# Designed miniproteins, single chains, continued (4), part 61

Each design is a single chain, and the fold is of that chain. pLDDT is the mean over its residues in the fold that is shown.

## One batch from the design tools (miniprotein)

Design m14093
Fold by ESMFold2-Fast:
Structure m14093 (fold): chain A 86 residues (1-86)
Amino acid sequence: GFAEVFIRLHGGGLEERIKKGELLSDEEIDAYMERVRAGARRILDTVAEIDGLPPEQVAAEYARIDALVDSEREHLRKLNEEAKKK
């Protein structure tokens, strides 16, 4: 879905930067992922308006955005901590 593709593309981009030696604070990772969340929600709002998505589907997609962002943030934080050990 839209949220998953958007979150994975941006999360993957940050993951590549960390793997190439860019070390970030947890606060910077959190701030980045909150911007990704806001972007994903704006995309969903636009699609919901254009396609006339039912409220239950919109609510489910918002929950999916939140879960995916939280999962990706945790993954990036763990990756960043492992990178700091090298």
Scores: mean pLDDT 83

Design m14094
Fold by ESMFold2-Fast:
Structure m14094 (fold): chain A 98 residues (1-98)
Amino acid sequence: METQLRLLGRLYIEGGLVAESQGDLVGAGLYLALGAILTGNREAGERAVRLLREAGHDELAERVRELIEKGIEAYKKKDYEGVIKLADEVLLLMREVL
C-alpha cells in the first residue's frame, strides 16, 4: 500500500507544479495537497496552503491545511486507510472547486 500511495502522490505533486507554472494557483494548491497527504510530504503541504491563500481562498486553505495535518499524522502512524480517507476528502474538494 505505501509504495502505491507514494507513486500516486508523486504524480499529484508533479501535476501541482505544472499547474503552478501555468498560474493555476487553486489547481496547484489542491494537487500539491493530495500529493502531500499521499507521501507524508510536509513541504508540499506547506506550499499547497500558501498557494491557496495567495489565490484569496483563505477558507479553503484552512480546510486543506487541517486535512494535510491529519494526513501527515496518519502517514507517520502507518495508518494508510486514514491517509486514503483524507486524500478522498481533498479529491471531493477538488471536484467541487475545479
Scores: mean pLDDT 86

Design m14095
Fold by ESMFold2-Fast:
Structure m14095 (fold): chain A 53 residues (1-53)
Amino acid sequence: SSRSLSKKVAEEFEKESTPEQGEVFRRFIEGAPVTDSVVEAAKRLAEDAEKAS
């Protein structure tokens, strides 16, 4: 489901990512100032985390 997917992606991403990558993803989900480049990077990393699961 969408809710389970978001939670799983966030947990796996933070577990496997560097502090810098985790900060990018955290800013994305918190709605902090995020550029299009940061959003694209966060999406790619989240997709990679989902594939790794």
Scores: mean pLDDT 59

Design m14096
Fold by ESMFold2-Fast:
Structure m14096 (fold): chain A 90 residues (1-90)
Amino acid sequence: DLEFAQGLTLAGLAAKAILEGNVEEAVRYMELLFKRGSLEQVRLGLRSIKRAGEKNPEAAIEALKRALPYFPKELQPEVEKMIKDLEEKL
């Protein structure tokens, strides 16, 4: 499934950007994933983003806060919890 594969690629690019501290690029890839991706693609992407955030919590927190409005409303509470969990690592 090309659309599913594209969603996973966007999540991977967002995770890589977080690891590199590139908040602007991470936000762009997350925005594209959240606007175009299915709920399943976004949930799978959040797993990769969370792992990257554990290694670079400052970049992940900033990127997730900026991308929060673009997340599906059903997933926003999970993202808000993720932000709080990462803030505890600062």
Scores: mean pLDDT 79

Design m14097
Fold by ESMFold2-Fast:
Structure m14097 (fold): chain A 60 residues (1-60)
Amino acid sequence: MEEEVEEVVEIFLKHLKENNGDVRAAAQKAIKEAKERGYPQEVIDEGLRRALEIWKKEKE
């Protein structure tokens, strides 16, 4: 579970970088990729939450 959350964090951060910080576009792409990889919704939600916190701290 913890390792799976970290994988979702990396997926979302990748999409945030590729979409120039467009959270909505990045989230849609990250959710799609994570679901295709078979992560449960709870893991996806937690991963997206952590990734967004990391992204906001890096951007001030």
Scores: mean pLDDT 80

Design m14098
Fold by ESMFold2-Fast:
Structure m14098 (fold): chain A 58 residues (1-58)
Amino acid sequence: MKEKRKKAAEKLLAEKYGLTNAKVIDVTQFGDTDYVTADVDGEIRVVKLPRSELEKEM
């Protein structure tokens, strides 16, 4: 389950946010938002994604 959510987050980041080199480390759920921790070209970033958008990529 975790791996599928991480893969969905990587796809959404590439398609909607232009982060094509993002490697998702973790996904944390807060209310209706998923907080995605990703390594983007050696920089650790936290990106807020709507859960509904993320689940459509799964």
Scores: mean pLDDT 77

Design m14099
Fold by ESMFold2-Fast:
Structure m14099 (fold): chain A 82 residues (1-82)
Amino acid sequence: MTTLANSTIDYGNDTIQNIRDTSTRNGITDVGNQQVDRINTSRGDVQNAISNNSSDSVIRQKIQHLMTTIHDSSVDMQNAIS
């Protein structure tokens, strides 16, 4: 569980950096900031579940939500550029 959680958090961090770079380059910083905030919130939920010694099922639920948020944020960024 910890390895999966850490890998997903790392993907969230990489996605945030890519969103910041893409939003700045395309002049859509407001949209980019909204997507960064979404990922930060979901990433924080994963970190909090681990820190609070939540069950594996709760941690899995938060990881799944973070993965969905990363995907949806990427789609929203592509739609904003198009």
Scores: mean pLDDT 84

Design m14100
Fold by ESMFold2-Fast:
Structure m14100 (fold): chain A 83 residues (1-83)
Amino acid sequence: VEGYLKFLERSLKLSGIDYELTPEDVELLKKTIEEAQKLFEENGPEAVRKKLYEVYKEYAKNPSRELFLKILAYETFMLYNLL
């Protein structure tokens, strides 16, 4: 989990995105990565992809900072473990 958060932080920094993660943002990212890891271990990579798709669908209907952070967490998990 810690490694994923550092990867995400570095990626945001390298992209020139002036985005400060609050403690609440960090906890949400951490929990989402833990959920992705559990889903991957129990149901495999396609379950993680399906979950990311569902989060994208929800974001398209109701955009929010929380959903955006969840998308980043799942994308980071996929990039690091499934790609």
Scores: mean pLDDT 74

Design m14101
Fold by ESMFold2-Fast:
Structure m14101 (fold): chain A 114 residues (1-114)
Amino acid sequence: MTDEERRALFAEIQALFDRLVAEGKISQEDLDEIFDEVTEAARRAAERYLAGQSKEEVDKELDAFVDKIAQRLKEKYGLSDEEVEEIKKALRAFGRHLVEQEVAYLRDRRARAA
């Protein structure tokens, strides 16, 4: 992913969640908690990948975690199926990007410690 593609992705994610908060469909407090949960899940996923788990399995587990978050929001706020799918897509993209960044960081750190 290029820097331009990354900026575009994050701008779309930010615009989606800003809209949902403005419409009262998610609270800012729940949004902050969700980003913290996804960030922590991505860190654990990166560690599992570096420990020898396949990327496919790591991505699948991360996607399932995101799906549980989206389902929780659907039940709490009464979101439409379309809104739930937008949230899943955004959080999956965000989580996968965080895994890639964490893997790169941990690989660099390990190479320097070698």
Scores: mean pLDDT 81

Design m14102
Fold by ESMFold2-Fast:
Structure m14102 (fold): chain A 65 residues (1-65)
Amino acid sequence: VKEVARKALEEAREALDAGDVFEAEILLSFARMAYAVLKIAGEEEEAAELQPEIDELERRIAEAE
């Protein structure tokens, strides 16, 4: 799950860098779902490692409109 989330975040960054905000939003959504699964499963350390990357992408997407 963590690896899938990190891959989605990586692809979201690439999409955002290419100007594809919609693709980045979709990929970030998948990463957020994986984060929620980790939290529910009690994988708090793994979830904590993803939090700053998710927060950064959310901020960048919001600024891109």
Scores: mean pLDDT 77

Design m14103
Fold by ESMFold2-Fast:
Structure m14103 (fold): chain A 71 residues (1-71)
Amino acid sequence: MRKELEEQGAEMERRGASGAEIRANSKSEEEHRALLRGAVDEGVRAVKAAVEETVRLREEDPELARQRGLE
């Protein structure tokens, strides 16, 4: 782990990036990915709840589901 980060750091320094910039970029990317995963998980939960509600309405009251356009 540390050796791989050291090798990547040396390669990026050779390409004109500072060690501080490399560390800041890595942390920002991890934070961004965590936020995106959280948003996706929330979206999946919302879709699942909507699907379950639609299925329930179709089974319990097909006429009401049709009136609400939930076909």
Scores: mean pLDDT 65

Design m14104
Fold by ESMFold2-Fast:
Structure m14104 (fold): chain A 80 residues (1-80)
Amino acid sequence: SAEEFVEEIKKWLENYLKIAKERLSPEAVKRLEDLYQKTLEEIEKARQTLSDEEFVKKAVELARQFLREMDAIYREERAK
């Protein structure tokens, strides 16, 4: 179901946040948490406005964008 799919995405993203926080500065952690909140808001907005099929596609796109931006933050932090 769409509800179970949202729950699984949230758990997946939360797990990535926990791992990333162990190796990031407080400033990078804040950037990552802000990105996470923005991603959740966009997923919830998509759920309210789109059909189930369109929602799943959009949610996957948003999750992929989150992972790419998280990776960029992590790489910037490691380059210091």
Scores: mean pLDDT 78

Design m14105
Fold by ESMFold2-Fast:
Structure m14105 (fold): chain A 122 residues (1-122)
Amino acid sequence: MPITLTQSGGGTVAEGGSVTLTRTVSGMDISSYRIAWFQQRPGQRPELIGSIDPATGKTTLAPSYADRLTLSYDASNSQVYAHLSNLQKSDTALYTAALEQPISENGYDFPIRGPGTLLTVV
């Protein structure tokens, strides 16, 4: 089953506000994979903004997002959350979540699934 996108936040938000983006992971035990969040601005490639390892609860955040992005998860509901605060107009983008490829496979790419969640900051 593909990663199911469930929108909780997004749409049009004022600069300085906050949003919580929710993703539901179907058909997989989320504790078995690192989950990465990507930002794709119009006309640009997806950029990694952060990842969370549900097995350890540890997060890795891009330096530009470290002070304003919080990643969390709910294993009982197979959901992953990205809370982005102090929104900037440059945060206007498509946001997606993806599972990390197992380390036993050759390569370290994250498969991106679903259309993502659009966020517009005004």
Scores: mean pLDDT 70

Design m14106
Fold by ESMFold2-Fast:
Structure m14106 (fold): chain A 99 residues (1-99)
Amino acid sequence: MATANGGADVTVAEGGTGTITATLTSGEGEHFLQAYTRAADGSWEPAGGGDGLVPTGGTSTVTLVGLGRGTYTVYPAAVAEDGTVVGFGNATTVTVTAA
């Protein structure tokens, strides 16, 4: 699957016990922003996002909770109005140390 940078970036931090906070940033233009993770079989799993268009340089924050200890990879996605993924940005990896 060719990963075109869809104009979205992510910053990820451990937010506390079993928690990851992902900050998604929109590139040029207005986009719906969605966070994705990968399942063990390599399929894409939606992790959360906003229902509103995010303007250029705007941000959307997604908080994942109830996570076990381990390493998680979060992918930012720019999404069209019809829910079609326009592109994935660069993945960021974070380790949950407290669960």
Scores: mean pLDDT 65

Design m14107
Fold by ESMFold2-Fast:
Structure m14107 (fold): chain A 84 residues (1-84)
Amino acid sequence: SDLELLLQAVKSALKMLEAYIAGGTEEDRKKAVRIAEELAKFLSQFKGAEPIRKKAEELAKALRESVEKAKEKLKELKELVESL
C-alpha cells in the first residue's frame, strides 16, 4: 500500500508538471516549481524513493534556470518512473 500510494502521488505530480511546463507562462513555471518541490519533500519520507526524489529536486532547480533544462529533467524523471 505504501508503494501504491507513492506511485499514485508521483504519477499525479507528473501529470500536473507536464501540463504546467507545457503551459509556458511564468505563473505555470512557478506552479511547476512548487509541485516538484512538494513531490521531493513527500518522497523524502520513503527511503527507497531517493532516486526519484533526487530527480524531482533536479527538476525544481532546472525550472528556476531554463525551460529547456526543465523539459530535459522532466523527461529523465518520467523515464525513471516508467522503469519501475
Scores: mean pLDDT 84

Design m14108
Fold by ESMFold2-Fast:
Structure m14108 (fold): chain A 99 residues (1-99)
Amino acid sequence: PRERVPPDLLALRREEFRELIEGIKEILEEAGVDQETIEEITERLREAVENGDLAAIQEVITEILNLPELTEEQRERIEELLSEVARRVAAAQAAREAA
Protein backbone atom coordinates (compact mmCIF):
# COMPACT_ATOMS: atom_id res chain seq x y z
CA PRO A 1 0.00 0.00 0.00
CA ARG A 2 2.76 2.55 0.82
CA GLU A 3 4.41 1.89 -2.56
CA ARG A 4 1.20 3.04 -4.31
CA VAL A 5 1.31 6.44 -2.57
CA PRO A 6 3.61 9.11 -4.08
CA PRO A 7 6.46 10.20 -1.75
CA ASP A 8 5.08 13.76 -1.56
CA LEU A 9 1.77 12.53 -0.11
CA LEU A 10 3.61 10.42 2.49
CA ALA A 11 5.69 13.47 3.49
CA LEU A 12 2.54 15.61 3.82
CA ARG A 13 0.92 12.98 6.09
CA ARG A 14 4.04 12.93 8.29
CA GLU A 15 3.94 16.73 8.57
CA GLU A 16 0.24 16.62 9.59
CA PHE A 17 1.12 14.27 12.49
CA ARG A 18 4.03 16.55 13.42
CA GLU A 19 1.68 19.56 13.57
CA LEU A 20 -0.79 17.67 15.80
CA ILE A 21 2.00 16.61 18.19
CA GLU A 22 3.41 20.17 18.24
CA GLY A 23 -0.08 21.48 19.12
CA ILE A 24 -0.23 19.08 22.08
CA LYS A 25 3.25 20.23 23.18
CA GLU A 26 2.18 23.90 23.11
CA ILE A 27 -0.87 23.20 25.31
CA LEU A 28 1.28 21.23 27.80
CA GLU A 29 3.73 24.17 27.94
CA GLU A 30 0.80 26.59 28.56
CA ALA A 31 -0.35 24.32 31.42
CA GLY A 32 3.09 24.57 33.05
CA VAL A 33 3.97 20.89 32.64
CA ASP A 34 7.66 20.20 33.28
CA GLN A 35 9.80 20.38 30.11
CA GLU A 36 11.38 16.93 30.72
CA THR A 37 7.90 15.41 31.04
CA ILE A 38 6.72 17.18 27.85
CA GLU A 39 9.73 15.91 25.87
CA GLU A 40 9.34 12.33 27.18
CA ILE A 41 5.60 12.24 26.42
CA THR A 42 5.92 13.82 22.95
CA GLU A 43 8.82 11.50 22.03
CA ARG A 44 6.82 8.41 23.10
CA LEU A 45 3.76 9.66 21.18
CA ARG A 46 5.86 10.35 18.05
CA GLU A 47 7.44 6.87 18.21
CA ALA A 48 4.03 5.21 18.70
CA VAL A 49 2.59 7.14 15.72
CA GLU A 50 5.55 6.21 13.48
CA ASN A 51 5.15 2.53 14.49
CA GLY A 52 1.34 2.59 14.15
CA ASP A 53 1.14 1.24 17.72
CA LEU A 54 -2.42 2.08 18.79
CA ALA A 55 -1.92 0.51 22.25
CA ALA A 56 1.11 2.75 22.93
CA ILE A 57 -0.81 5.79 21.64
CA GLN A 58 -3.68 4.99 24.05
CA GLU A 59 -1.23 4.71 26.98
CA VAL A 60 0.29 8.12 26.16
CA ILE A 61 -3.21 9.64 25.77
CA THR A 62 -4.22 8.31 29.20
CA GLU A 63 -1.02 9.69 30.78
CA ILE A 64 -1.47 13.17 29.22
CA LEU A 65 -5.16 13.46 30.19
CA ASN A 66 -4.31 12.53 33.80
CA LEU A 67 -1.73 15.34 34.18
CA PRO A 68 -2.78 17.49 37.19
CA GLU A 69 -1.52 20.75 35.61
CA LEU A 70 -4.23 20.71 32.90
CA THR A 71 -7.33 22.90 33.17
CA GLU A 72 -10.67 21.57 31.88
CA GLU A 73 -10.32 23.71 28.72
CA GLN A 74 -6.74 22.51 28.08
CA ARG A 75 -7.79 18.87 28.65
CA GLU A 76 -10.62 19.26 26.09
CA ARG A 77 -8.24 20.82 23.52
CA ILE A 78 -5.65 18.07 24.05
CA GLU A 79 -8.34 15.34 23.90
CA GLU A 80 -9.46 16.66 20.49
CA LEU A 81 -5.88 16.64 19.15
CA LEU A 82 -5.13 13.19 20.62
CA SER A 83 -8.40 11.79 19.19
CA GLU A 84 -7.38 13.14 15.77
CA VAL A 85 -3.93 11.48 16.07
CA ALA A 86 -5.46 8.12 17.09
CA ARG A 87 -8.11 8.35 14.34
CA ARG A 88 -5.53 9.08 11.62
CA VAL A 89 -3.21 6.28 12.77
CA ALA A 90 -6.13 3.80 12.89
CA ALA A 91 -7.27 4.88 9.40
CA ALA A 92 -3.72 4.54 7.99
CA GLN A 93 -3.33 1.07 9.57
CA ALA A 94 -6.72 -0.08 8.20
CA ALA A 95 -5.83 1.24 4.73
CA ARG A 96 -2.50 -0.65 4.77
CA GLU A 97 -4.22 -3.88 5.91
CA ALA A 98 -6.93 -3.54 3.23
CA ALA A 99 -4.38 -3.27 0.42
Scores: mean pLDDT 73

Design m14109
Fold by ESMFold2-Fast:
Structure m14109 (fold): chain A 91 residues (1-91)
Amino acid sequence: SMMREIVMVEAEAGVALMQAVASKLAGDAEGAERAVRRAEEALREGERLLEEVKRTGSEEEARLAEKAVETARRLLEEGRRMAEEIRRENE
């Protein structure tokens, strides 16, 4: 269902953040890059779902999808910041 897919976007973004944090603690630049890519995929999927829900879903589903996109975007920004910090520390 679309609701399940929306929840999965938030879950994937959350996993990406956890991976970014673990990579930051370990100084693992490659791990942080993988976390950023995972977060980017989650955001892209969330944006596609939001477009679909706005056309075919309920107002409540649209609101949840908007929140999922906002969350994924915020977590992506945090992941990118962590990846950049690791790169600077490893220079």
Scores: mean pLDDT 84

Design m14110
Fold by ESMFold2-Fast:
Structure m14110 (fold): chain A 74 residues (1-74)
Amino acid sequence: RRAELAARLDRRIEVYKKEITKLNQKIDELKAEYEKSTDPERKAKLQKEIDFYKKQIENLKSLIAALEERRARL
């Protein structure tokens, strides 16, 4: 039963880590668009999107840390 709970926590951690990888990929794409753009308004919009995804990554990292701590206590 503890092994089943551990497996469930491991799956959730993996899902969140994959989500962070996808968000980092989106940030890299947005940064590339930012560097290619000469329009200040376009750059401002891209920066807001980058900041939004960075906040999502921070939230996911906090969730992973909580799950890893729980996993370690099993």
Scores: mean pLDDT 85

Design m14111
Fold by ESMFold2-Fast:
Structure m14111 (fold): chain A 87 residues (1-87)
Amino acid sequence: MKEKLLKEIEELKKKREDEIKKGAEEFRELSKRFNSPFDGAKIYLATLERLEKGEEMHPDDEALKELKKKIEEEKKFIEESEKKAKE
């Protein structure tokens, strides 16, 4: 339900913050050139901000369904990015 969705979003957010911390200094310059390896994550964050402003969205709403799809895609990109960075 909503709780599960929010928990996933929070986990993704935390993962991203961890990555930022890891290479904050050196990655800051590189990310500018790369135009963010987390392009998808930015879109998902924009969606999250909208959800937060609305404070709630119906589980049956098309917007929420679309959010789920994006979250899954973002999750994959974040996981892949983390694995590569771990190299």
Scores: mean pLDDT 54

Design m14112
Fold by ESMFold2-Fast:
Structure m14112 (fold): chain A 82 residues (1-82)
Amino acid sequence: SAGEAAVEKLLPRAEELRDTGGEEDVLELLTEAYEIAKLYAALAGQLLLAGKEEEAEEWAKKAGLEGKSLEEIKEILEEKLK
């Protein structure tokens, strides 16, 4: 899927940061990157394929405008891992 492919591109960089940044900081970074990449790539990509460029931009903004709680981010990550 588009979201998963985008996340996989970010994982190697996050793994590099783990060696310098620390485990908790990397986990927070990965969770945020996963959420943003999944929302932006999956939703915007699908809308762009349908020729709906304006909606694709709205979903990209929504990923930044929506207040993501730590609990919501953790739940999304847990679904991926579990």
Scores: mean pLDDT 54

Design m14113
Fold by ESMFold2-Fast:
Structure m14113 (fold): chain A 96 residues (1-96)
Amino acid sequence: DELLKKAEEEIKKIEKDTEELKQLILQLQQDYQQGKKLTPKQRGELVKQKALELGIPQEDADKIGQYVEQGDIQKALDVLEKVKEDRIKEILEKVK
């Protein structure tokens, strides 16, 4: 079905965008252990900007950025996973 194919493509894009942001969060955490260039606030702001660029809602982007700034990487990833699940559910509801 045409609608199912479009839903599958949208879901794949969401999964790709979510994985890209997850990898950025993990990379910045590793860079923090090894580098001196970014402050906690700068890391949080960079992640927030990337989240907004990928279409994540402002409220969720703010939470992810704040958790990254605080070094609470697991909470940042939990917010990201919930956003992914919510976006996928919205797409699936539109094709039912």
Scores: mean pLDDT 82

Design m14114
Fold by ESMFold2-Fast:
Structure m14114 (fold): chain A 86 residues (1-86)
Amino acid sequence: SELEELKERARRLDEELARNPDDEEVRREAARVGLEILLLKFPDYDNPEVKELVKEIAERLEEGVPVEEALEEAKKKAKEIVKKKE
């Protein structure tokens, strides 16, 4: 439920960023929502590698990378981190 709401909010924020790319408030909100989604989807959010990934994504979002693109790359890297545990 909460995860679904966050995903929909992230989609709306990504659309808002596409319309107003210089809106710093929207960029920061998008970064936070994206990070919350990552933490909720991966139970290993206390893992140092995951924390490093979260910081890396926050930096890319601050640089103006769209939320959707940043989240897609984050999902790929997070899956690799989880796989290493196996």
Scores: mean pLDDT 69

Design m14115
Fold by ESMFold2-Fast:
Structure m14115 (fold): chain A 87 residues (1-87)
Amino acid sequence: MELEKYREELEKNKDDPVALFEIIRKILSKLPKEKQQEVFGLITEAIINGLPEDEIREKLLSLGLTPEQADLLVEAVKKIREIIKKG
């Protein structure tokens, strides 16, 4: 399944913020256009404001994402935060 491959890509690119944002973009491209902007805004807020993983996941699910999509986006946000924290 394509979404399972994204989990592998997140692990391979955990120290590359550009690659992580490209993976986020690929996941978002599977959503309706109206939802893409809302989800991207939520991801940006989660990175800037340090939202808890459970809160990010619940908000993504409330926007109509599947659990698998939500879990991948939460993992991407976690990896981006770790890069910011280490830099």
Scores: mean pLDDT 79

Design m14116
Fold by ESMFold2-Fast:
Structure m14116 (fold): chain A 82 residues (1-82)
Amino acid sequence: MELLERRLEELRRRLAAEKDPRTAALAQALLDAAEELLREARELEEQGGDPSRVAALESAAGILLAAAELLLDNPGLAAASE
């Protein structure tokens, strides 16, 4: 959890420096989704919920963070389909 939250904060700082508005908008959406999944995972863990569900939410958040990082490393990807 802590490592993913730290990665989210680092990617948020990278997003603030992003000059391409399309890349910034898409990366922001991915980071917002990852933050929500991490929030759900933390709440579930604090309530003694299913550890498998917590792990699944953390894994999903990790995938979204990786996608956001890929976009920030390659700004042209946000326009790849159009």
Scores: mean pLDDT 81

Design m14117
Fold by ESMFold2-Fast:
Structure m14117 (fold): chain A 70 residues (1-70)
Amino acid sequence: THPEAKLTLENGIEIVATVTEGEPGSPTREVRISAYKNGKLIKEVVVRLPSGPDLPQQLRELLEKFEKEL
C-alpha cells in the first residue's frame, strides 16, 4: 500500500503526492508528485528523499516548491 495525498488548488489544478514504500531498511523513499489540469497530466516529478523524522517537513517543502513552479 502506498500513502497518497491529494490537494486541489484555487485554479482547479489537482496535485497528487505518493510516497512509495521501499524495501525494509531502505535509506530513501521514492516520492512522486503529479499535477493535473482538466484531467490532463501537466507536470510530474519523481525524487528520492531520506527515510527519517524530517521526511514530513521535506515533503511539505517539496510540495510548496512544486506548486510555485506550476
Scores: mean pLDDT 75

Design m14118
Fold by ESMFold2-Fast:
Structure m14118 (fold): chain A 88 residues (1-88)
Amino acid sequence: MKEKVEEEAREMIELARRLVEEARELLERAKSEEDLLEAEILVAMAQMAVAVARILGSRYELSEEVKEELRRVEEEVDRLLEEIERRR
């Protein structure tokens, strides 16, 4: 159970990281409102993955390593949201 929760949290963090990378690449190429909307959707999906990992961390004890990775990806999500909002 403890190992399974850690694995699920890591999977959510990895999913969020991939979505953040895709959104960043899209923003670098963004030329239209449609591109900005697509980036915003990817970031929203990353926020949901982070939220799931946070729920797991609130119910179960996660390692400090996983908690630190979660903190870092959450900061990246927040920075991307600010960038998207500034471009609107």
Scores: mean pLDDT 83

Design m14119
Fold by ESMFold2-Fast:
Structure m14119 (fold): chain A 113 residues (1-113)
Amino acid sequence: SEEEERLKEQVETFREFLEKLKELLEEAKKAKEEGDLETFYYYAEKALRLVEGVVQYAEASGLPKEIVEKLKKAADELKKLIENNAPPEEVIKAIEKSIEIVEEAIEYLEKKR
């Protein structure tokens, strides 16, 4: 059905966001381990942009307001940490929180199938 195809496409898109976000997190962690703060914040900023894109896609996809607001809050928190040059450990936790919310969005959509 049209609804089943739409839900499948949404799940696949969120899974692509999840994989990209996890890849950016691993690159950021590697840069932190190497003491390369410039490269760390480069990947952190890419992760922020991706989370902001996830917010837009979630709103357009008609996800529950609760999930959308969690994603918006996560994006805002990550943005503030990056703008204030917060310690890498705090930035990593913010990205990990964003990953958890994306996983929640996937679970929500899969339960509707």
Scores: mean pLDDT 89

Design m14120
Fold by ESMFold2-Fast:
Structure m14120 (fold): chain A 86 residues (1-86)
Amino acid sequence: MTEEELRERYREAVRKAVLALIGYSIAKTQGKEDEAARLKAESDRYAEETARIFEELGLPDVAKAARDVPGFGAIGAEIERWIRER
């Protein structure tokens, strides 16, 4: 995988994870428990993909932190900031 392909995959994974977390919050507010559960599972899946991308970038400590922190949304926001600053 090229570095550019890896960056594209990262951007897509973060976008999907954040959208799933937003959808989860909305579904919870509306009492749609089944939809909320599905959206949380999607968010967790994309968070794991983001961690794998950090491993491929040679940042295993960052990947570990991404898996261990409750609330992927906070990690996603910080990663987006890092990308924008570079």
Scores: mean pLDDT 68

Design m14121
Fold by ESMFold2-Fast:
Order: C-alpha cells, then sequence, then structure tokens
Structure m14121 (fold): chain A 77 residues (1-77)
C-alpha cells in the first residue's frame, strides 16, 4: 500500500540522515577544538530539526513530493 511504502521511505531517509551526521561528526573531529565547538552548535541544531521532522513525517506520513524535498535537503546537509 502507499502508506506502507511511505513509511519505508521515511525510515530510509531518517537512517541516511543519521549516517551522514555521524560521518560529519567523525570528519569534524580532525579540526582544531575551537572550530569543532562552532560546528557542534550547528550539528545540535540539525539533530533537533531531524527530530522535529521525524514527528511531522510520523503525523502526516511521507508523500512522494515530501520525499523528493527531503532527499534534496539530506544531500546538502
Amino acid sequence: SDAALAAAGREDLLARMAEELAELRANLATLPPEEQAEFEEVLAAIEAGREALDALLERYGVSPSSQASLRELVEHL
């Protein structure tokens, strides 16, 4: 069903976001401590946004249009 397919798409997008954030954090660990602190603040904001996005996707379900927009957003995180 479309609902089941939408739910699977949401889980895939959230998993990708989590993986990309983990990879970014690993890369940032190579930077000087002062620069790391600035990126940590931005990463915290991104993670808060991801949680808010998850709540919205769960409430409304993910549509093909929303999936396309989210994929583009994830590609630029």
Scores: mean pLDDT 68

Design m14122
Fold by ESMFold2-Fast:
Structure m14122 (fold): chain A 89 residues (1-89)
Amino acid sequence: MTEEEINTEAQEVVDDALKLYPKRVLTDEEREKLHQVSVAILKRPKIPPVTPKAILAAVLENPNASLDEIIRTAIQIGLGAISEEKYRD
């Protein structure tokens, strides 16, 4: 993908995440971090597919974390959501 295509697809991930929570107001820092994480995932094809919900949740968990740390958290949240559907707290 070109850099413009990656940025467009990353923006679509951000928009999809915001559409799921239309009354949620993100800070500028949280929005920028969500976009940066989405770009990083698109540039690393070896990362397992992560949903916009998991990426948003990972950013909100710790917006000051490194991109690699947020990506790891997003993967864990994605796996945890599957586990929660199977085993209720």
Scores: mean pLDDT 67

Design m14123
Fold by ESMFold2-Fast:
Structure m14123 (fold): chain A 74 residues (1-74)
Amino acid sequence: APSVEELVAEAERLAAEYAALLREKGVPDEKIQRMLDSFRARLAEIRALPEAEARRALRHLIDLLKQEIAELRS
């Protein structure tokens, strides 16, 4: 199974991809920045959780990001 650090890296990669797609769609930079700031705050909260809870929260976050990216690409 992936480590917490591997899941964090995947979530950060997907958040960067999502932000890039939002920029291509003409979403204002201020809104993208607020979204990224919120994402970073959530990652910090998740990293403070016990490992099993952190893994579940990261898997959920990754799934949500993948869904949002797929919708923007369609």
Scores: mean pLDDT 88

Design m14124
Fold by ESMFold2-Fast:
Structure m14124 (fold): chain A 81 residues (1-81)
Amino acid sequence: DKAVELLKEGIRAAEEGKVDEALELFEQGLRLAKDKLDPLEIEIYEGLARLAVGVGRVIGDKEFAAEQIKKLAEKVLEKLA
């Protein structure tokens, strides 16, 4: 399951503090899960992940962005199980 693989890679990238890589992997995983998730749900998860990155940049907290992406990816993985 390539969607699950990409989401797990996104979690790993987030744990390593690689925020931009984590976001890219998360968005790729979401796109591959489009047959199992509502389109609006995908848009919301993408929006929340991008907002977390933006907020982390503004407040100077890269760890905040990474943690939020990890939590979102974990939530999506639960829905795909």
Scores: mean pLDDT 85

Design m14125
Fold by ESMFold2-Fast:
Structure m14125 (fold): chain A 93 residues (1-93)
Amino acid sequence: MELNEEEEIEKLEKLKFELTVKLKYAKGEMSYEEAKKKMEEYFKKTEGEKEAEKAIQAIDNFAANPPDEEEQKEMEEKIKLIEEELEKLKKKK
């Protein structure tokens, strides 16, 4: 809406990455240590050290309160919607 298209793409790619890591962890496709490492490396590279620490805390909180099957399904649908929106935005650029 108020973000330019490049900023919107960056925001959606970050959200997609976070949800994908969390979902893979919740499904048992990724270990806790692997999920934590992926979140730290991604946010350290894109946002910096402080945001990387917040990303680690987010994974810790997520692991303490894992999503049920219905919430996992909603996360999958959200990822798909983000992918569709990213494709739409990239076509305009």
Scores: mean pLDDT 79

Design m14126
Fold by ESMFold2-Fast:
Structure m14126 (fold): chain A 85 residues (1-85)
Amino acid sequence: MLSPEALEKLLELMEEYYKRIKEIYEKSDLSNPEDYKKFLEEVIKEAEELIKKLKEEGLDKYPLVAEFLKKIEEDIKKLKEEIEE
């Protein structure tokens, strides 16, 4: 189970991540296939940065966070396959 301090740090990092994704979304013209691809590439980059920050903070030692990270890594893999194919 996450400690209150670890949960607070997790929520802070998630809030920062979603704020950055929202900024990318608001700047992107998703009706253009080329801009949509760039949007996906920026989202992947932000997701990889979130994973890095979560691991640097040692939050991956918690089973719930480790499962969450695994799901994000699987989603990144699928998005990369979509972009490359």
Scores: mean pLDDT 79

